Designed miniproteins, single chains, continued (3). Designs and how they scored, part 30

Each design is a single chain, and the fold is of that chain. pLDDT is the mean over its residues in the fold that is shown.

## One batch from the design tools (miniprotein)

Design m9018
Fold by ESMFold2-Fast:
Structure m9018 (fold): chain A 58 residues (1-58)
Amino acid sequence: METFEITVTVTMKDGSVKVFSGRVELESRELAEALARHEASLFADVASDIKVEVKRVA
């Protein structure tokens, strides 16, 4: 198990910006990236830009 910090920054089509962040303990970085992609996909229809960052934390 490793701890990952996931940050999703969503720029909405109206110009507003929303930032979501959290830490999760998962078996692999691929699972953390999949979780981050899922969260980002929830905003696909309303977002003009979506940035996802996944960092492994000690």
Scores: mean pLDDT 79

Design m9019
Fold by ESMFold2-Fast:
Structure m9019 (fold): chain A 97 residues (1-97)
Amino acid sequence: SAAAEAEKQRKALYEQFRNARIELMEEKVEEALKNNTIEALEEAIEEIEGVIELEEEVLATNPDPALQEAHREVIKFAEEKKKELEEKLEELKKKKE
């Protein structure tokens, strides 16, 4: 049916969106870690916090369970990467003392 095809296309778009956001975030994290500066790590943490806030807004307002799951996966990835960056930032701050 047309409805079944529309649902399949919607799920594929959500998966593509999720994967694209995760890939961009991973690239930003890798660049910040490569730069290995307090400023680069703080900027990356701020960007990831912004992503989490936006994803939480969409999650709170969207009734589609498949889209909600995609956003939860992005939030989980972002929170894990934020923790990694925060741990690295603490190490650099201690070395600067």
Scores: mean pLDDT 80

Design m9020
Fold by ESMFold2-Fast:
Structure m9020 (fold): chain A 89 residues (1-89)
Amino acid sequence: AKEFSPEELEEMEELARKAEEALAAGDLETASEYLARLAELAERAAERGVAEAALGAAAARTAALMVPADEEERRAILERMAAEVRAAR
Protein backbone atom coordinates (compact mmCIF):
# COMPACT_ATOMS: atom_id res chain seq x y z
CA ALA A 1 0.00 0.00 0.00
CA LYS A 2 1.15 3.53 -0.73
CA GLU A 3 1.54 5.96 2.17
CA PHE A 4 1.78 9.71 2.65
CA SER A 5 5.28 11.11 2.07
CA PRO A 6 6.95 12.82 5.08
CA GLU A 7 6.56 16.15 3.25
CA GLU A 8 2.81 15.55 2.68
CA LEU A 9 2.30 14.64 6.36
CA GLU A 10 4.17 17.77 7.49
CA GLU A 11 2.12 20.03 5.17
CA MET A 12 -1.16 18.39 6.24
CA GLU A 13 -0.28 18.81 9.95
CA GLU A 14 0.60 22.48 9.34
CA LEU A 15 -2.67 23.11 7.44
CA ALA A 16 -4.71 21.37 10.17
CA ARG A 17 -3.00 23.49 12.86
CA LYS A 18 -3.61 26.72 10.90
CA ALA A 19 -7.28 25.76 10.42
CA GLU A 20 -7.63 25.16 14.18
CA GLU A 21 -5.98 28.52 14.97
CA ALA A 22 -8.31 30.31 12.52
CA LEU A 23 -11.37 28.59 14.06
CA ALA A 24 -10.23 29.60 17.57
CA ALA A 25 -9.89 33.21 16.32
CA GLY A 26 -13.38 33.12 14.76
CA ASP A 27 -11.94 33.54 11.23
CA LEU A 28 -14.26 31.08 9.50
CA GLU A 29 -13.23 32.09 5.96
CA THR A 30 -9.51 31.47 6.61
CA ALA A 31 -10.31 28.21 8.44
CA SER A 32 -12.39 27.05 5.43
CA GLU A 33 -9.50 27.84 3.05
CA TYR A 34 -7.00 25.79 5.12
CA LEU A 35 -9.48 22.89 5.36
CA ALA A 36 -10.00 23.03 1.58
CA ARG A 37 -6.21 22.91 1.04
CA LEU A 38 -6.00 19.93 3.42
CA ALA A 39 -8.77 18.19 1.42
CA GLU A 40 -6.89 18.84 -1.86
CA LEU A 41 -3.70 17.22 -0.51
CA ALA A 42 -5.65 14.23 0.85
CA GLU A 43 -7.56 13.84 -2.46
CA ARG A 44 -4.23 13.81 -4.36
CA ALA A 45 -2.81 11.18 -1.98
CA ALA A 46 -6.00 9.08 -2.41
CA GLU A 47 -5.45 9.20 -6.21
CA ARG A 48 -1.96 7.77 -5.56
CA GLY A 49 -3.51 4.83 -3.64
CA VAL A 50 -3.29 6.02 -0.02
CA ALA A 51 -6.47 4.35 1.31
CA GLU A 52 -6.69 6.41 4.54
CA ALA A 53 -6.54 9.62 2.48
CA ALA A 54 -9.98 9.10 0.91
CA LEU A 55 -11.85 9.35 4.25
CA GLY A 56 -9.65 12.23 5.40
CA ALA A 57 -10.31 14.11 2.16
CA ALA A 58 -14.09 13.67 2.47
CA ALA A 59 -14.02 14.81 6.12
CA ALA A 60 -11.83 17.87 5.43
CA ARG A 61 -13.92 18.87 2.36
CA THR A 62 -17.16 18.61 4.36
CA ALA A 63 -15.63 20.65 7.21
CA ALA A 64 -14.45 23.33 4.75
CA LEU A 65 -18.02 23.69 3.41
CA MET A 66 -19.69 23.58 6.86
CA VAL A 67 -17.42 26.02 8.75
CA PRO A 68 -18.47 29.27 6.94
CA ALA A 69 -22.07 28.10 6.34
CA ASP A 70 -25.13 29.35 8.20
CA GLU A 71 -27.76 26.92 9.57
CA GLU A 72 -29.72 26.73 6.29
CA GLU A 73 -26.56 26.20 4.23
CA ARG A 74 -25.35 23.48 6.64
CA ARG A 75 -28.70 21.69 6.26
CA ALA A 76 -28.39 21.84 2.45
CA ILE A 77 -24.80 20.51 2.59
CA LEU A 78 -25.84 17.63 4.87
CA GLU A 79 -28.80 16.76 2.60
CA ARG A 80 -26.49 16.71 -0.44
CA MET A 81 -23.95 14.49 1.39
CA ALA A 82 -26.71 12.09 2.48
CA ALA A 83 -27.97 11.89 -1.13
CA GLU A 84 -24.43 11.19 -2.42
CA VAL A 85 -23.99 8.41 0.18
CA ARG A 86 -27.34 6.85 -0.83
CA ALA A 87 -26.42 7.09 -4.55
CA ALA A 88 -23.05 5.38 -3.87
CA ARG A 89 -24.91 2.27 -2.65
Scores: mean pLDDT 71

Design m9021
Fold by ESMFold2-Fast:
Structure m9021 (fold): chain A 99 residues (1-99)
Amino acid sequence: MKIEDLDEEARELLLRAVKNVFEAGETEDVEEAEKLLEEAVENFRRLLETADLNELARDTAASMVLMALGVSISTTENEEVKKLLEEAARRIAELAEEA
């Protein structure tokens, strides 16, 4: 499934989650990273709750957020931010499995 196949609201929630992950990976402020990652997880949770997602759409959305997290984990120079990104990845994977 392509991102263009999502409803506009679902697409906005997904794009916000991905953006928050990349912004968290670019900051040296641990408190700011934590806030951005909490927003990313919340936006992903809302996507799962408000969108009529089939299994393929859910798996695609989860894959996109997890890919952004993987990139941010690989590029961050801050070890505390890296740990927050790894925790967010676990939370996203768990939410996708439970939905």
Scores: mean pLDDT 80

Design m9022
Fold by ESMFold2-Fast:
Structure m9022 (fold): chain A 60 residues (1-60)
Amino acid sequence: MEKENFEKSLETAMKVIKELSKKYPKEVIDKYINLLADHFEKTYGYPKEEIIKKIKEYLK
């Protein structure tokens, strides 16, 4: 299981989203989060909803 690569890639993506969330409306950010979650689901096999939850928790 490529857990290390998944965690680092997700952390980098979350940092980018956090920066974007300061400049763009919630609807735009939610769209971007969905796109990234779909990509991570296809690449690493984690459920899309779990990835969205992790990203949203990071943004709090």
Scores: mean pLDDT 78

Design m9023
Fold by ESMFold2-Fast:
Structure m9023 (fold): chain A 63 residues (1-63)
Amino acid sequence: MIPKSLRERVEEALARTKDPALAAELREAWAELEASINSSVEVQVGAILRVIGAILDIELAER
């Protein structure tokens, strides 16, 4: 199950970023997470960590 709060954070990060490359990276990471929903817990955790990393890249670039 994908946490709703993570989806909300993705949407907020996409709305805030001015860098189209960072926005594309986050969209790709989110699509990978959605594709992993029927995969093993290990694959889903890896995809979640990638999404979190992409969000942090946007946050650090905007600071």
Scores: mean pLDDT 77

Design m9024
Fold by ESMFold2-Fast:
Structure m9024 (fold): chain A 92 residues (1-92)
Amino acid sequence: SERKERSRREIEELIERINETHKKLQEALKNGELVSSEEAREEARKIVEEHMEKLKLPPHVAAVSAMIGAILRGEDVDLVIAFYQLAEEAKK
């Protein structure tokens, strides 16, 4: 059950990080500070397009999937914000 316990802990840690990131993004949005670099936005668009093509996911799901992957890899918060912006745009 060690592997099962580790998998559960990893999922709980991922959910916690997603919630922390979401809270930080909501606060930044409220303060008008939610800005990503042009470079991060360009990189995010390329990754989302790749996820859409390879995984056959709709734009919103592809952006959320890429954002989760970025958090798991410890990517820069700038890139995470860019994915969040793309996910929100795709809901429209």
Scores: mean pLDDT 73

Design m9025
Fold by ESMFold2-Fast:
Structure m9025 (fold): chain A 83 residues (1-83)
Amino acid sequence: LVEELERLIAELRAALEAGDHEEALRLAREIARKVQQLTDKEALERLAELLRPVVELALGAPEEVEIEVTLLVMQISIALSAA
């Protein structure tokens, strides 16, 4: 699961860099669904760090993409608080 999430975040970053906003939106939603299964604090911290450049790229993206990335970061922050 963690390795899969790391790959999905890398794909999300690549989609954002390519301007493929439809793929970025799909990937952000997929990551959000899968991250809910994580309870490992170290894994969540690792994913939060990997999302840092994604957040920066999303600021230049359409509102829908920025919202989905923001929600994903909030989900990880909540999970970290619960871990």
Scores: mean pLDDT 80

Design m9026
Fold by ESMFold2-Fast:
Structure m9026 (fold): chain A 73 residues (1-73)
Amino acid sequence: MADALLEEVERITREVLELAKKNPELDILASLSAMILWLARKNRDDLEALEALVELGRKVLEEARKIEEEIEE
């Protein structure tokens, strides 16, 4: 439940950070992902907030993947 949602945010953040290591243009998205993780940890017991942060994190990850794909053509 809450632990699973927090773990999902941590997984998403890790993936965005790994993508940003390969491409400095993703640094802003990496910063956003880190902020989402910080908010998730602060709101660990708020299931509605965690669910919203998971969805926001997923959107950041998908945007990072799209940018990486465009660069590789």
Scores: mean pLDDT 81

Design m9027
Fold by ESMFold2-Fast:
Structure m9027 (fold): chain A 93 residues (1-93)
Amino acid sequence: SSIENDLNSILADRNINLDELNDLAKRANITSNSDKVKLAILLADDKPGSYTRNFVLMFGKKGLDALCKNYIPTANLSKFSPLEQTLIKKYCL
């Protein structure tokens, strides 16, 4: 599916391990591939123990959606790769 292709593309672009993403998603009760794309984008510039990981672990999908809708549109999109900018517009906006 196009969503699975988008997920595989963002994982490769950011060198994110799928098993590590799936572990975090499971802990946050995030189940859909579209939400995993959102999670991968938000983790792009996140450090271990940072705000994004902690927020998603506390609030799950609602926290993920809030970060996408409220944080990403106010961020400088030039900080993200061209692929990430395309996926942000598709999944977060």
Scores: mean pLDDT 77

Design m9028
Fold by ESMFold2-Fast:
Structure m9028 (fold): chain A 68 residues (1-68)
Amino acid sequence: TFSPLEREGIRLLGEVIQLAQDLNDDESLQRAVELAGRFGEAVQAGDEEGMREVIREVEELKRELLEK
């Protein structure tokens, strides 16, 4: 069972990946994939601080994509 923090990160990453694909923004898509990898590493390590840091970067990327 995923924690609330894990579920929030997965949800935000999915939203950003889909948004970058819909906009045909290859740079943002690559950044989202890198963030997904870092999030997965933090989850595997049980690193809640690392998860929160990645979530913050995902939120920043989402804001940038929505301002386009």
Scores: mean pLDDT 85

Design m9029
Fold by ESMFold2-Fast:
Structure m9029 (fold): chain A 100 residues (1-100)
Amino acid sequence: GSLSEEDKAKLLGLLSDTLVQLLVYEDNPEESLKIIEETIEDIKSNLELTPELEEKLEKALEYVKENKIEEAKEVLIEMISELRGVKKEEIREFLEKRKK
């Protein structure tokens, strides 16, 4: 099964906003972990996910619990890539252009 277009848009917005926020806190591991965890909790509370997306969120939470920020961030990038049908490289280029 697939998400509704409305839920897909909400999920994409939450994931994209989180990745942009992580650019501000890249030198603050504790805040980065908190941001990712809060995003996953918000997604789980507000959206009905496919089993495949739920497994990805569970994996991201495992990485957060292990303090593996880059691995957790990569899972979020992968989810956006799959939801938008774009390459992960395009998402990384977008984020690099937003660094200030």
Scores: mean pLDDT 82

Design m9030
Fold by ESMFold2-Fast:
Structure m9030 (fold): chain A 53 residues (1-53)
Amino acid sequence: SSAQEQIDKEIAELQKEMEKKAEENGYDPKYIALLQSSLDLRIMGIEVDVELS
């Protein structure tokens, strides 16, 4: 498959993941910022993990 198709899939999955995590954390701005950071890399097709503790 094309790289664009893979990126679109990653973005869609990450969007759902971010929404669920944001909801679980009461839309904590600090946590959302970390998710946005990981999204930037995933848009380029790079998988990353983000943890807040």
Scores: mean pLDDT 64

Design m9031
Fold by ESMFold2-Fast:
Structure m9031 (fold): chain A 65 residues (1-65)
Amino acid sequence: AARAARMEAAAARIRARLPPGATVALEGDTFHLTLKTSVTTGVGAAIIAMGEAFEVGGSTRVTWE
């Protein structure tokens, strides 16, 4: 579906912009961000993920490790 293609494209854009220690997985309509980094770097990663998710009508979930 066109929506699935948009979600995958958004995940690719997030992945290209994420700092070291941050990863993203697309779980249906949710971008699951896993952070294994500092709070400052993690907040930046979360802002990137939330921005891309918002543009495609997706949700974000953040897990800190």
Scores: mean pLDDT 82

Design m9032
Fold by ESMFold2-Fast:
Structure m9032 (fold): chain A 85 residues (1-85)
Amino acid sequence: ISSRFTSVVDRVRSAVVQRYTDQGDYQSAQNSARGLDSVRRQGQRFISQQNTSGLQSLLDTVGTQAQRVGDSSSYSSVQSIRDSL
């Protein structure tokens, strides 16, 4: 779960940053990157604490961001991780 979770967060982070950078919105790109970096750290903590509910909430956040940038592959990965919890 840990490697699958961090991989998905890293992919979504890249997609979100790219979308804002392509639009010339460097501030939103930076803010979104920091937000997803926080999600990544919180998720690792929830995994180590076996906090399934906390992890599910973070997966919802990551899935929403994946859908916003049209990353269907990352969205499918989020659903797969949720189904394994």
Scores: mean pLDDT 82

Design m9033
Fold by ESMFold2-Fast:
Structure m9033 (fold): chain A 82 residues (1-82)
Amino acid sequence: LSRELILRAIALALRAIGLQIDASRLNIPQNVRDQIQQLATQALQLAMQALRSDDEDEARRLLKEAEKQLDRAQALLDQARQ
């Protein structure tokens, strides 16, 4: 993997961990918290899979999917805080 893809995977993994921590600490409905944690866990798994890939095109697809899962998790968190 290129250095750029490795750094992107690490950044997405850190974002996923941050969302899990925020969801666990914030006063939001349990069903929303569970959804955020599930999406963040899936994104973390995708980022880890990308780091293990020997194909850069596969790694890019996995990281794009991880980013979409994290964007959805963030949207759910933001909506629950409104």
Scores: mean pLDDT 85

Design m9034
Fold by ESMFold2-Fast:
Structure m9034 (fold): chain A 89 residues (1-89)
Amino acid sequence: SAAEEANQKDALTLLFAHAGASNGEIARVTGLSKATVSKMLRTFARNRKERKDLIDAIRQTALDLLAQGVSIKDVAQIGNEMLKKALEE
């Protein structure tokens, strides 16, 4: 669903931030604006419950893709490309 695709993009954003990527790099890979990335990370830093739920989503998404042999860089790229293709209709 569109909500699941949005959650995957959000999960990838937080995953790359934890891996030390800059907001600009995350924006480039995910297709989000740098301002949106910054706002998301700030929101999750304040809300422990939302952060926990998103961390669980990130873990699941990352583990599923990594189990398929995909690199962390390619995980974000593939997720973003899948979202773009789903929106092309």
Scores: mean pLDDT 63

Design m9035
Fold by ESMFold2-Fast:
Structure m9035 (fold): chain A 75 residues (1-75)
Amino acid sequence: MKDALFQAVDSGMAMIKLAVTAHTTGGLEGLQRGLDIVDEVTAEANKAGKKGTITAPDGVELASVDVIQEAMKKL
């Protein structure tokens, strides 16, 4: 439980950093593009046989830190 919570917190913090960066460079349109890139990288990771998501303690699937870091490189 604690490990899953920490993974969810790390994923959430990485998503906030991505969202702030995307919004700062492109406003609301940049934010939408950033989110689309996260979805694309998640799909690519899943196709490659890597798990692109983590499961939070409440059962919600969140993008992994690795996926979010890869998406940030594409911003």
Scores: mean pLDDT 78

Design m9036
Fold by ESMFold2-Fast:
Structure m9036 (fold): chain A 79 residues (1-79)
Amino acid sequence: MLSLEENLRLTIEQAQELIAYLEKHYPDDPKAQALVAEVKAYIQLLQDYLAGKASIEEVQAALARVQAAAREFVAHVEE
């Protein structure tokens, strides 16, 4: 089984790939730009958490913002 640290590193890598995908395919979309901003903030908080500089509550709050921005983006693209 992957350790928590290994799982978090994979999450950061997947988040970075999502940013690259959105910037390539939706460069001028304001909902994609909002999602990219929240994902970047989430990556920073995950790195800070691994360094002992952020709480799990801050990470959870950032994840909730990413999920909200993702719902807005998906609704926007599907309509």
Scores: mean pLDDT 82

Design m9037
Fold by ESMFold2-Fast:
Structure m9037 (fold): chain A 78 residues (1-78)
Amino acid sequence: GLAMLEAALEKARKEGKWTEAFMYMVELEDFRELVRRNPDLTPAQRQALADALIARARDGGKRLRQAMLETGMKDEKV
């Protein structure tokens, strides 16, 4: 659930994966909003949602990093 997304964000920050960390911040907000709008979600449904958003954040971070590299941009401030 939420704690898994927060742990993934913290790990990405500690590992210097800033694009992945940015995507986790976006997905955390989406998760919070979806749970607020759907209070009747079961624990299993909330976990499936969290797993899907974690996968989307990881994939999005990799794609963003690749786009930055292709344009000569850096993942960190030079």
Scores: mean pLDDT 75

Design m9038
Fold by ESMFold2-Fast:
Structure m9038 (fold): chain A 74 residues (1-74)
Amino acid sequence: MSEEERQRYIDFLQSLGFPEELARRAVEATGGDPARLEALLRAGGSVEGVERLLADPEALQRVLDEGERMRAAR
């Protein structure tokens, strides 16, 4: 994705109360894919929940795979 798209997602997450570092990690982990980002936010449920998911590679991968499946089914 472009740097402008990445910054836009980071700004959006910061507007929801995410610290810049955590927002940047979430955008990197999802590759800026809206469905994967939505799946991560839904599964996390909070800033702390998203941070915990990003710290758990197995749980994170499961959430991202779910986002990818939702995109492929449309």
Scores: mean pLDDT 77

Design m9039
Fold by ESMFold2-Fast:
Structure m9039 (fold): chain A 80 residues (1-80)
Amino acid sequence: MEELIEQAREALRREREEVLADPRLTEEQKAEIEKYFEKAEEELEKAEKAKSKEEAEEHLMKALGYLRKAGELAAKALAA
C-alpha cells in the first residue's frame, strides 16, 4: 500500500508540474485544475494516515479519481 500511495504522489507531482509549465493553459484554467490536485493530495494524506488497508484503498481510489478529473480538465482545455 505505501508503494502505491508513493506512486500516486509521484504521478500527482508530475501532472501538476506539467500543467503549471504548459504555456497553452491560461492562469484561470491552471487554477481550476489545481483544485483537483489539492483534493487528490488531501485524499493521499488520508490514505497514508489510514488505520486499515481497506480505508487506505478507499482514499487512494478517491485520489486517483481526482487525478483523472484534473487530467480530463487539462485535456479539454488544450482541445479548445
Scores: mean pLDDT 84

Design m9040
Fold by ESMFold2-Fast:
Structure m9040 (fold): chain A 61 residues (1-61)
Amino acid sequence: SAEEQELEEAGKYAALAVARAPDRVVSARRLPDGSIEVVLADGTRFVMRDAAEGREAAEAA
């Protein structure tokens, strides 16, 4: 449960990092399950859920 909570928080931080510093993103694509895979310039990879992004982009949808 604590580990699941950490993974959920990591997803939120990944979404914020992409929104705050898009220039650090070298690749982003949508996966078949609706998740978004993001690759940063330092080689770090994140998988973000639409739920985390939906809160930020609710007015855009």
Scores: mean pLDDT 58

Design m9041
Fold by ESMFold2-Fast:
Structure m9041 (fold): chain A 84 residues (1-84)
Amino acid sequence: HMEEELKKSYEKARKLFEEAEQHYKNGDFDKAQELYRKALEETLDPRKFLEDILRENLVKKGVPEETAKKVAEEIAKPMADYYF
């Protein structure tokens, strides 16, 4: 049950994060900021959420998957500790 609940919160957080990125690209910074905040509040594991988002973004930019994972873990930990 907890695994399924975590998955649902993670999927909702990811959708909010993607919507925030679209608003940011369109110059709607106020809406983007609110959606980023809601995405982080929605997830039951903010650190893992940040790790996965950072890893995916690095891989999209051509960083090898293993390297992207290590870099994402190093960055996500201090970011999650700062916000939570």
Scores: mean pLDDT 73

Design m9042
Fold by ESMFold2-Fast:
Structure m9042 (fold): chain A 82 residues (1-82)
Amino acid sequence: SDEEVLREVERLVGEFFDLVDQLRAGKLSPEQFREGATRILRRLDELIRATTNPEVRDIVTTVRDSMRATMENTLAEVERES
């Protein structure tokens, strides 16, 4: 259902920001963070492909694009400074 998709997106967003916090705390390497974040982005892509509701698909796509940008920006900052 649409509600199940949106709940899964919320869970994935939480998992992503947990990875960001772990990277910033020095508990993950940049490579481990990239791997984990890429796995989450792949799961969002699967949800986009499975979703038949265009409004929900647009929401998930926006979340995915925002998350990808955050991943790239976070890695650029940490990898240059490390």
Scores: mean pLDDT 87

Design m9043
Fold by ESMFold2-Fast:
Structure m9043 (fold): chain A 88 residues (1-88)
Amino acid sequence: MEEAVESLVRAYARALGLDPERQAELREILRNAGSTVEGAREDAARARELGADDAHAPPVVGVAALVEAVERAIERQEERRKKELEEQ
């Protein structure tokens, strides 16, 4: 999990030219998403132990699920910033 987070932070930093502050924000977003990724993997393992086949198990949580979690976290951050601007 940690290596996936580090790889994604490095990839975005190179592709988007992120400054250190934005890199730190992205790292926190990806770490928060990590708990969801691990939870999904545990649920899939439990389903298999209960006799579920691969067709019924949740898809393997990978980079795509992390990207979706990052998008949701960015939306929440933007909403907070918008509210701050409205209050000022």
Scores: mean pLDDT 55

Design m9044
Fold by ESMFold2-Fast:
Structure m9044 (fold): chain A 73 residues (1-73)
Amino acid sequence: IDPRALADAIIAEASKVLPPEVVEELRRLVDRLLAEGASAARVAQAAARYLLEKGVSTDQVAAIIDAAVARVR
């Protein structure tokens, strides 16, 4: 999986269910990781951790990441 494609998919799925301010900070986080050469697995792990720290439920985080992974090819 291309890390940029996964990052874009995570942002797209998160934007359907989360407040804009959380999505904007998530976008900043994943863009920084991509600039640092992060793998797709690292991007997904960091995104999930960030969302959990912001109080998003474990079920909702799993749904966002799973939907994003299913969306990328």
Scores: mean pLDDT 86

Design m9045
Fold by ESMFold2-Fast:
Structure m9045 (fold): chain A 92 residues (1-92)
Amino acid sequence: MEKAKKILEEANKIEYKGIKIPLTDPTNPRELALAIARLYVAGKITKEEAVKLMKEFKLPKEDIRLFAEIIANAEGKDPEEVYEELYKEVYG
């Protein structure tokens, strides 16, 4: 729980596409996925750190897919390829 709160706080310090959207609920897996994605795209955490956070928070498949879509879009990658890699690393 403390890690989830800290992750939301750190993500809230990052301006996303000129819009500062506050993330406030550390129990919401969608907000956690959005927070982890913001930190990763901003270069604040590594892929390994993002995977560890997703494992620790036990993010459902839908929210891992959301994370994969966001980073794939930001990095010009195929979202299905990114999702398959992340899913195997988190649940494989």
Scores: mean pLDDT 78

Design m9046
Fold by ESMFold2-Fast:
Parts: sequence; structure tokens; C-alpha cells
Structure m9046 (fold): chain A 62 residues (1-62)
Amino acid sequence: SRALAEALADAIAAGDAATAARLARSLPEVADLSIAAERLGVSRAALARALSLVAGRPIRVA
């Protein structure tokens, strides 16, 4: 959801690793990362790779 994407981007930007990890684990396997990637100034593919590592499971761009 937009709210989840915005909260994730805000947590990453703030350096809140615990909150970012918790939110990343709540993502679906195929996720629309457009909002979070835009807010962070990174590619969707790069963000998906980072979130996959943090969540401990594959997260793919929708």
C-alpha cells in the first residue's frame, strides 16, 4: 500500500534499521516499490535487492 511504502521510505531515510526491517518483512513477494524508490532516489531494482537481503526472502518489483 502507499502508506506502507511511505513508512518504509521514511524509516530508511531516518536510519531506523529496526523499523525498516520490520516493514520490509511485511512486503508481498511482488511489490510496487515505485513510491519508496522515488522518495529514496534509488532504482526499484536496487531497492528490491536491498529489501530482499533485509527481509531474508526474495522481494521482486511488480
Scores: mean pLDDT 79

Design m9047
Fold by ESMFold2-Fast:
Structure m9047 (fold): chain A 80 residues (1-80)
Amino acid sequence: GDDAVLVDDEEEAARLLTPRQVELLREVFERARENLEAGRNLEAVERASARLRELAARIEAGEATAAEFEEALEEMLELL
């Protein structure tokens, strides 16, 4: 399912990211998952998911910095 695809993308990202970035990314996924299961903040979860995908694409294109990625992850955690 979609969750399996997200997990695979997470493992691939872990090869390119610092340990801190991997930890933040994992916390974002975990909180989003908990909110989805509880039926809470669904719009925030959807927006965070969309932003993660856009940010991942920008990193792959070489258009996003490490600092920008970390700031985005922290902002997503606040929204969730």
Scores: mean pLDDT 69

Design m9048
Fold by ESMFold2-Fast:
Structure m9048 (fold): chain A 64 residues (1-64)
Amino acid sequence: EKLELIKKGLEAIERGRELLEEAKKETDATKYAALALRGIGDRLEGYLLLKKAGVDVDKDSVLA
């Protein structure tokens, strides 16, 4: 159960990172905002899943 939460948390963080990298390549402000907001949201979800699993992670390291 904890391992499954850790895996999902790490996958969400990685997906959020990929979306933020994709956003940096966008020239359209609306597309940039949509990708950036989704990327931040996915990283936040990953942080919360890791915290729920009992992993003591620095939120600033995960969300930066």
Scores: mean pLDDT 77

Design m9049
Fold by ESMFold2-Fast:
Structure m9049 (fold): chain A 98 residues (1-98)
Amino acid sequence: KDEEEIIAAILENMSKGLRKLAESDLSLDELKEILKEVLKALKEILKKITNEEAKKYVEKAIAHLEAALASTDLAEVKAHIKEAADYLEEASKALKKA
């Protein structure tokens, strides 16, 4: 339970960080460099999650961040970041309910 509570807090903070990135004036290249680091961290966190509902939400967040990295349009990148943030918030809530 202690590890799940810590992971929930990390996912909540990552969600907030991604929302700020989506609202930022950062360039496409600057956003993508940060997203590569976030994606790497999320893939490691996913290995620690045993809650199936939270795992599915983190997997959806990862898919949106991978789609963002594949996009050449800043508006599409920001839309994918917002979707990823929403899924990480839901993952955090699922872990807190378990």
Scores: mean pLDDT 89

Design m9050
Fold by ESMFold2-Fast:
Structure m9050 (fold): chain A 68 residues (1-68)
Amino acid sequence: AAAAVETARRNLELAIESAKRKMEEDVQKYIDEGDLEKAKEVSEKYQRDIDLAREAFERTIQAAEAAA
């Protein structure tokens, strides 16, 4: 139902915010250390985490629609 979709959306937004902050901090740290490969790895991991969070959100919407 609507409550489940709202919860999933909030969780997605929090996951994106948390992952973005951590990515920015880790990228800056590795750039400062001269480790560009690690900076790239952190950026790639961020994109993957966002994709997974969005997939979970879409599944929650579909489940809520099916349950209605």
Scores: mean pLDDT 79

Design m9051
Fold by ESMFold2-Fast:
Structure m9051 (fold): chain A 97 residues (1-97)
Amino acid sequence: MLGLALEVDYRLGMAPEEVARELREAAERAVEEAEEAAKNKDARKALAVALNALGIYLVAPKLAEEGALSEEEAKELVEKAKEAIEIADKTIKEYKE
C-alpha cells in the first residue's frame, strides 16, 4: 500500500520533491518485489505490489505537472510501475487459490 500512501502524503501537503524521492525508491523496489512474489508464488504479496505500483502510476504524472519530476522521468516511473503491475497480475492469476 506504499503507492497509495504516497498519494495520501502528497495530498496532505508533503513537499512534492520529497514525494518524488520516495516515488523513485518505490518504483525500483516495485519491480524487484513483483519478481520476488512471482518466484515465491505469493499471490497476496503480488496484490500488495500491484496496489503500490498503481499509486506510483497515479502520482508520477502529477509530480511532473508540479515540476518535481521531468516528463521523461515520470514516463520512466510509469513504465516501471506498469511492468510491476503486469508481473504481479500474472502471479495473482496463476497462483491465487
Scores: mean pLDDT 75

Design m9052
Fold by ESMFold2-Fast:
Structure m9052 (fold): chain A 78 residues (1-78)
Amino acid sequence: SMEERQLLLIQMHLIAISSEADLLIRTRPDLKAQAQAVRDQVDQIKANIKAGAPLSTIQKQLEAVEAQMQALLAQAQA
């Protein structure tokens, strides 16, 4: 279904964010705590998906964690 396809794309995005956060945890001692917070947020979103939370709620949570990761990557480049 279209909804199943959207959930798959969201899950793929969460995997990408997790990978970026994991890289910062391993390589940046100065950003480790902030990167761990992003990882914890991704895990909460995955738990919400498993619990059957509405797609609209999951999309808003994904947008929020993407914004957090983008800000953290900008900080890493400064």
Scores: mean pLDDT 88

Design m9053
Fold by ESMFold2-Fast:
Formats: structure tokens, C-alpha cells, sequence
Structure m9053 (fold): chain A 69 residues (1-69)
């Protein structure tokens, strides 16, 4: 849903700016939390798929995956 996507975008943006890159663990945590609290299953699935495909991604890559979901 739109609110879950916005929360996920904010989360990956904050994590990416603080660390420069996001690890798979951070992507999975953000995905799990957005599904748990907002029911954003498609957004969570996209973040988990990105985490499974790559050990680390940029904030821009994570934001693109969320926006596409």
C-alpha cells in the first residue's frame, strides 16, 4: 500500500544516508517492519528479493525497488 511504501522509502533513505550503502540485513528489517505494521507485502517482497540478489545496495537502488513495487 502507499503508506507502507512511503515508510519503507523513508527507512532506506535514512539508513543509506547514514551508512552510504544498505546491507541485506537492513533491507530485510525494513521490509519485515513495513509488512508487519502496514501490510505492505509487495514492498516487503521487493526489499527481500533485492537483499537475496545483492549483499549490499545503494540507497538509490533500494528506493527504485520500492517505487517499482
Amino acid sequence: NAEGKEVALKGVRQAGEKAGELGAGALRTIGDETERYYGAKDTAAALRALADAHPVVSGEEAEAAIRAA
Scores: mean pLDDT 80

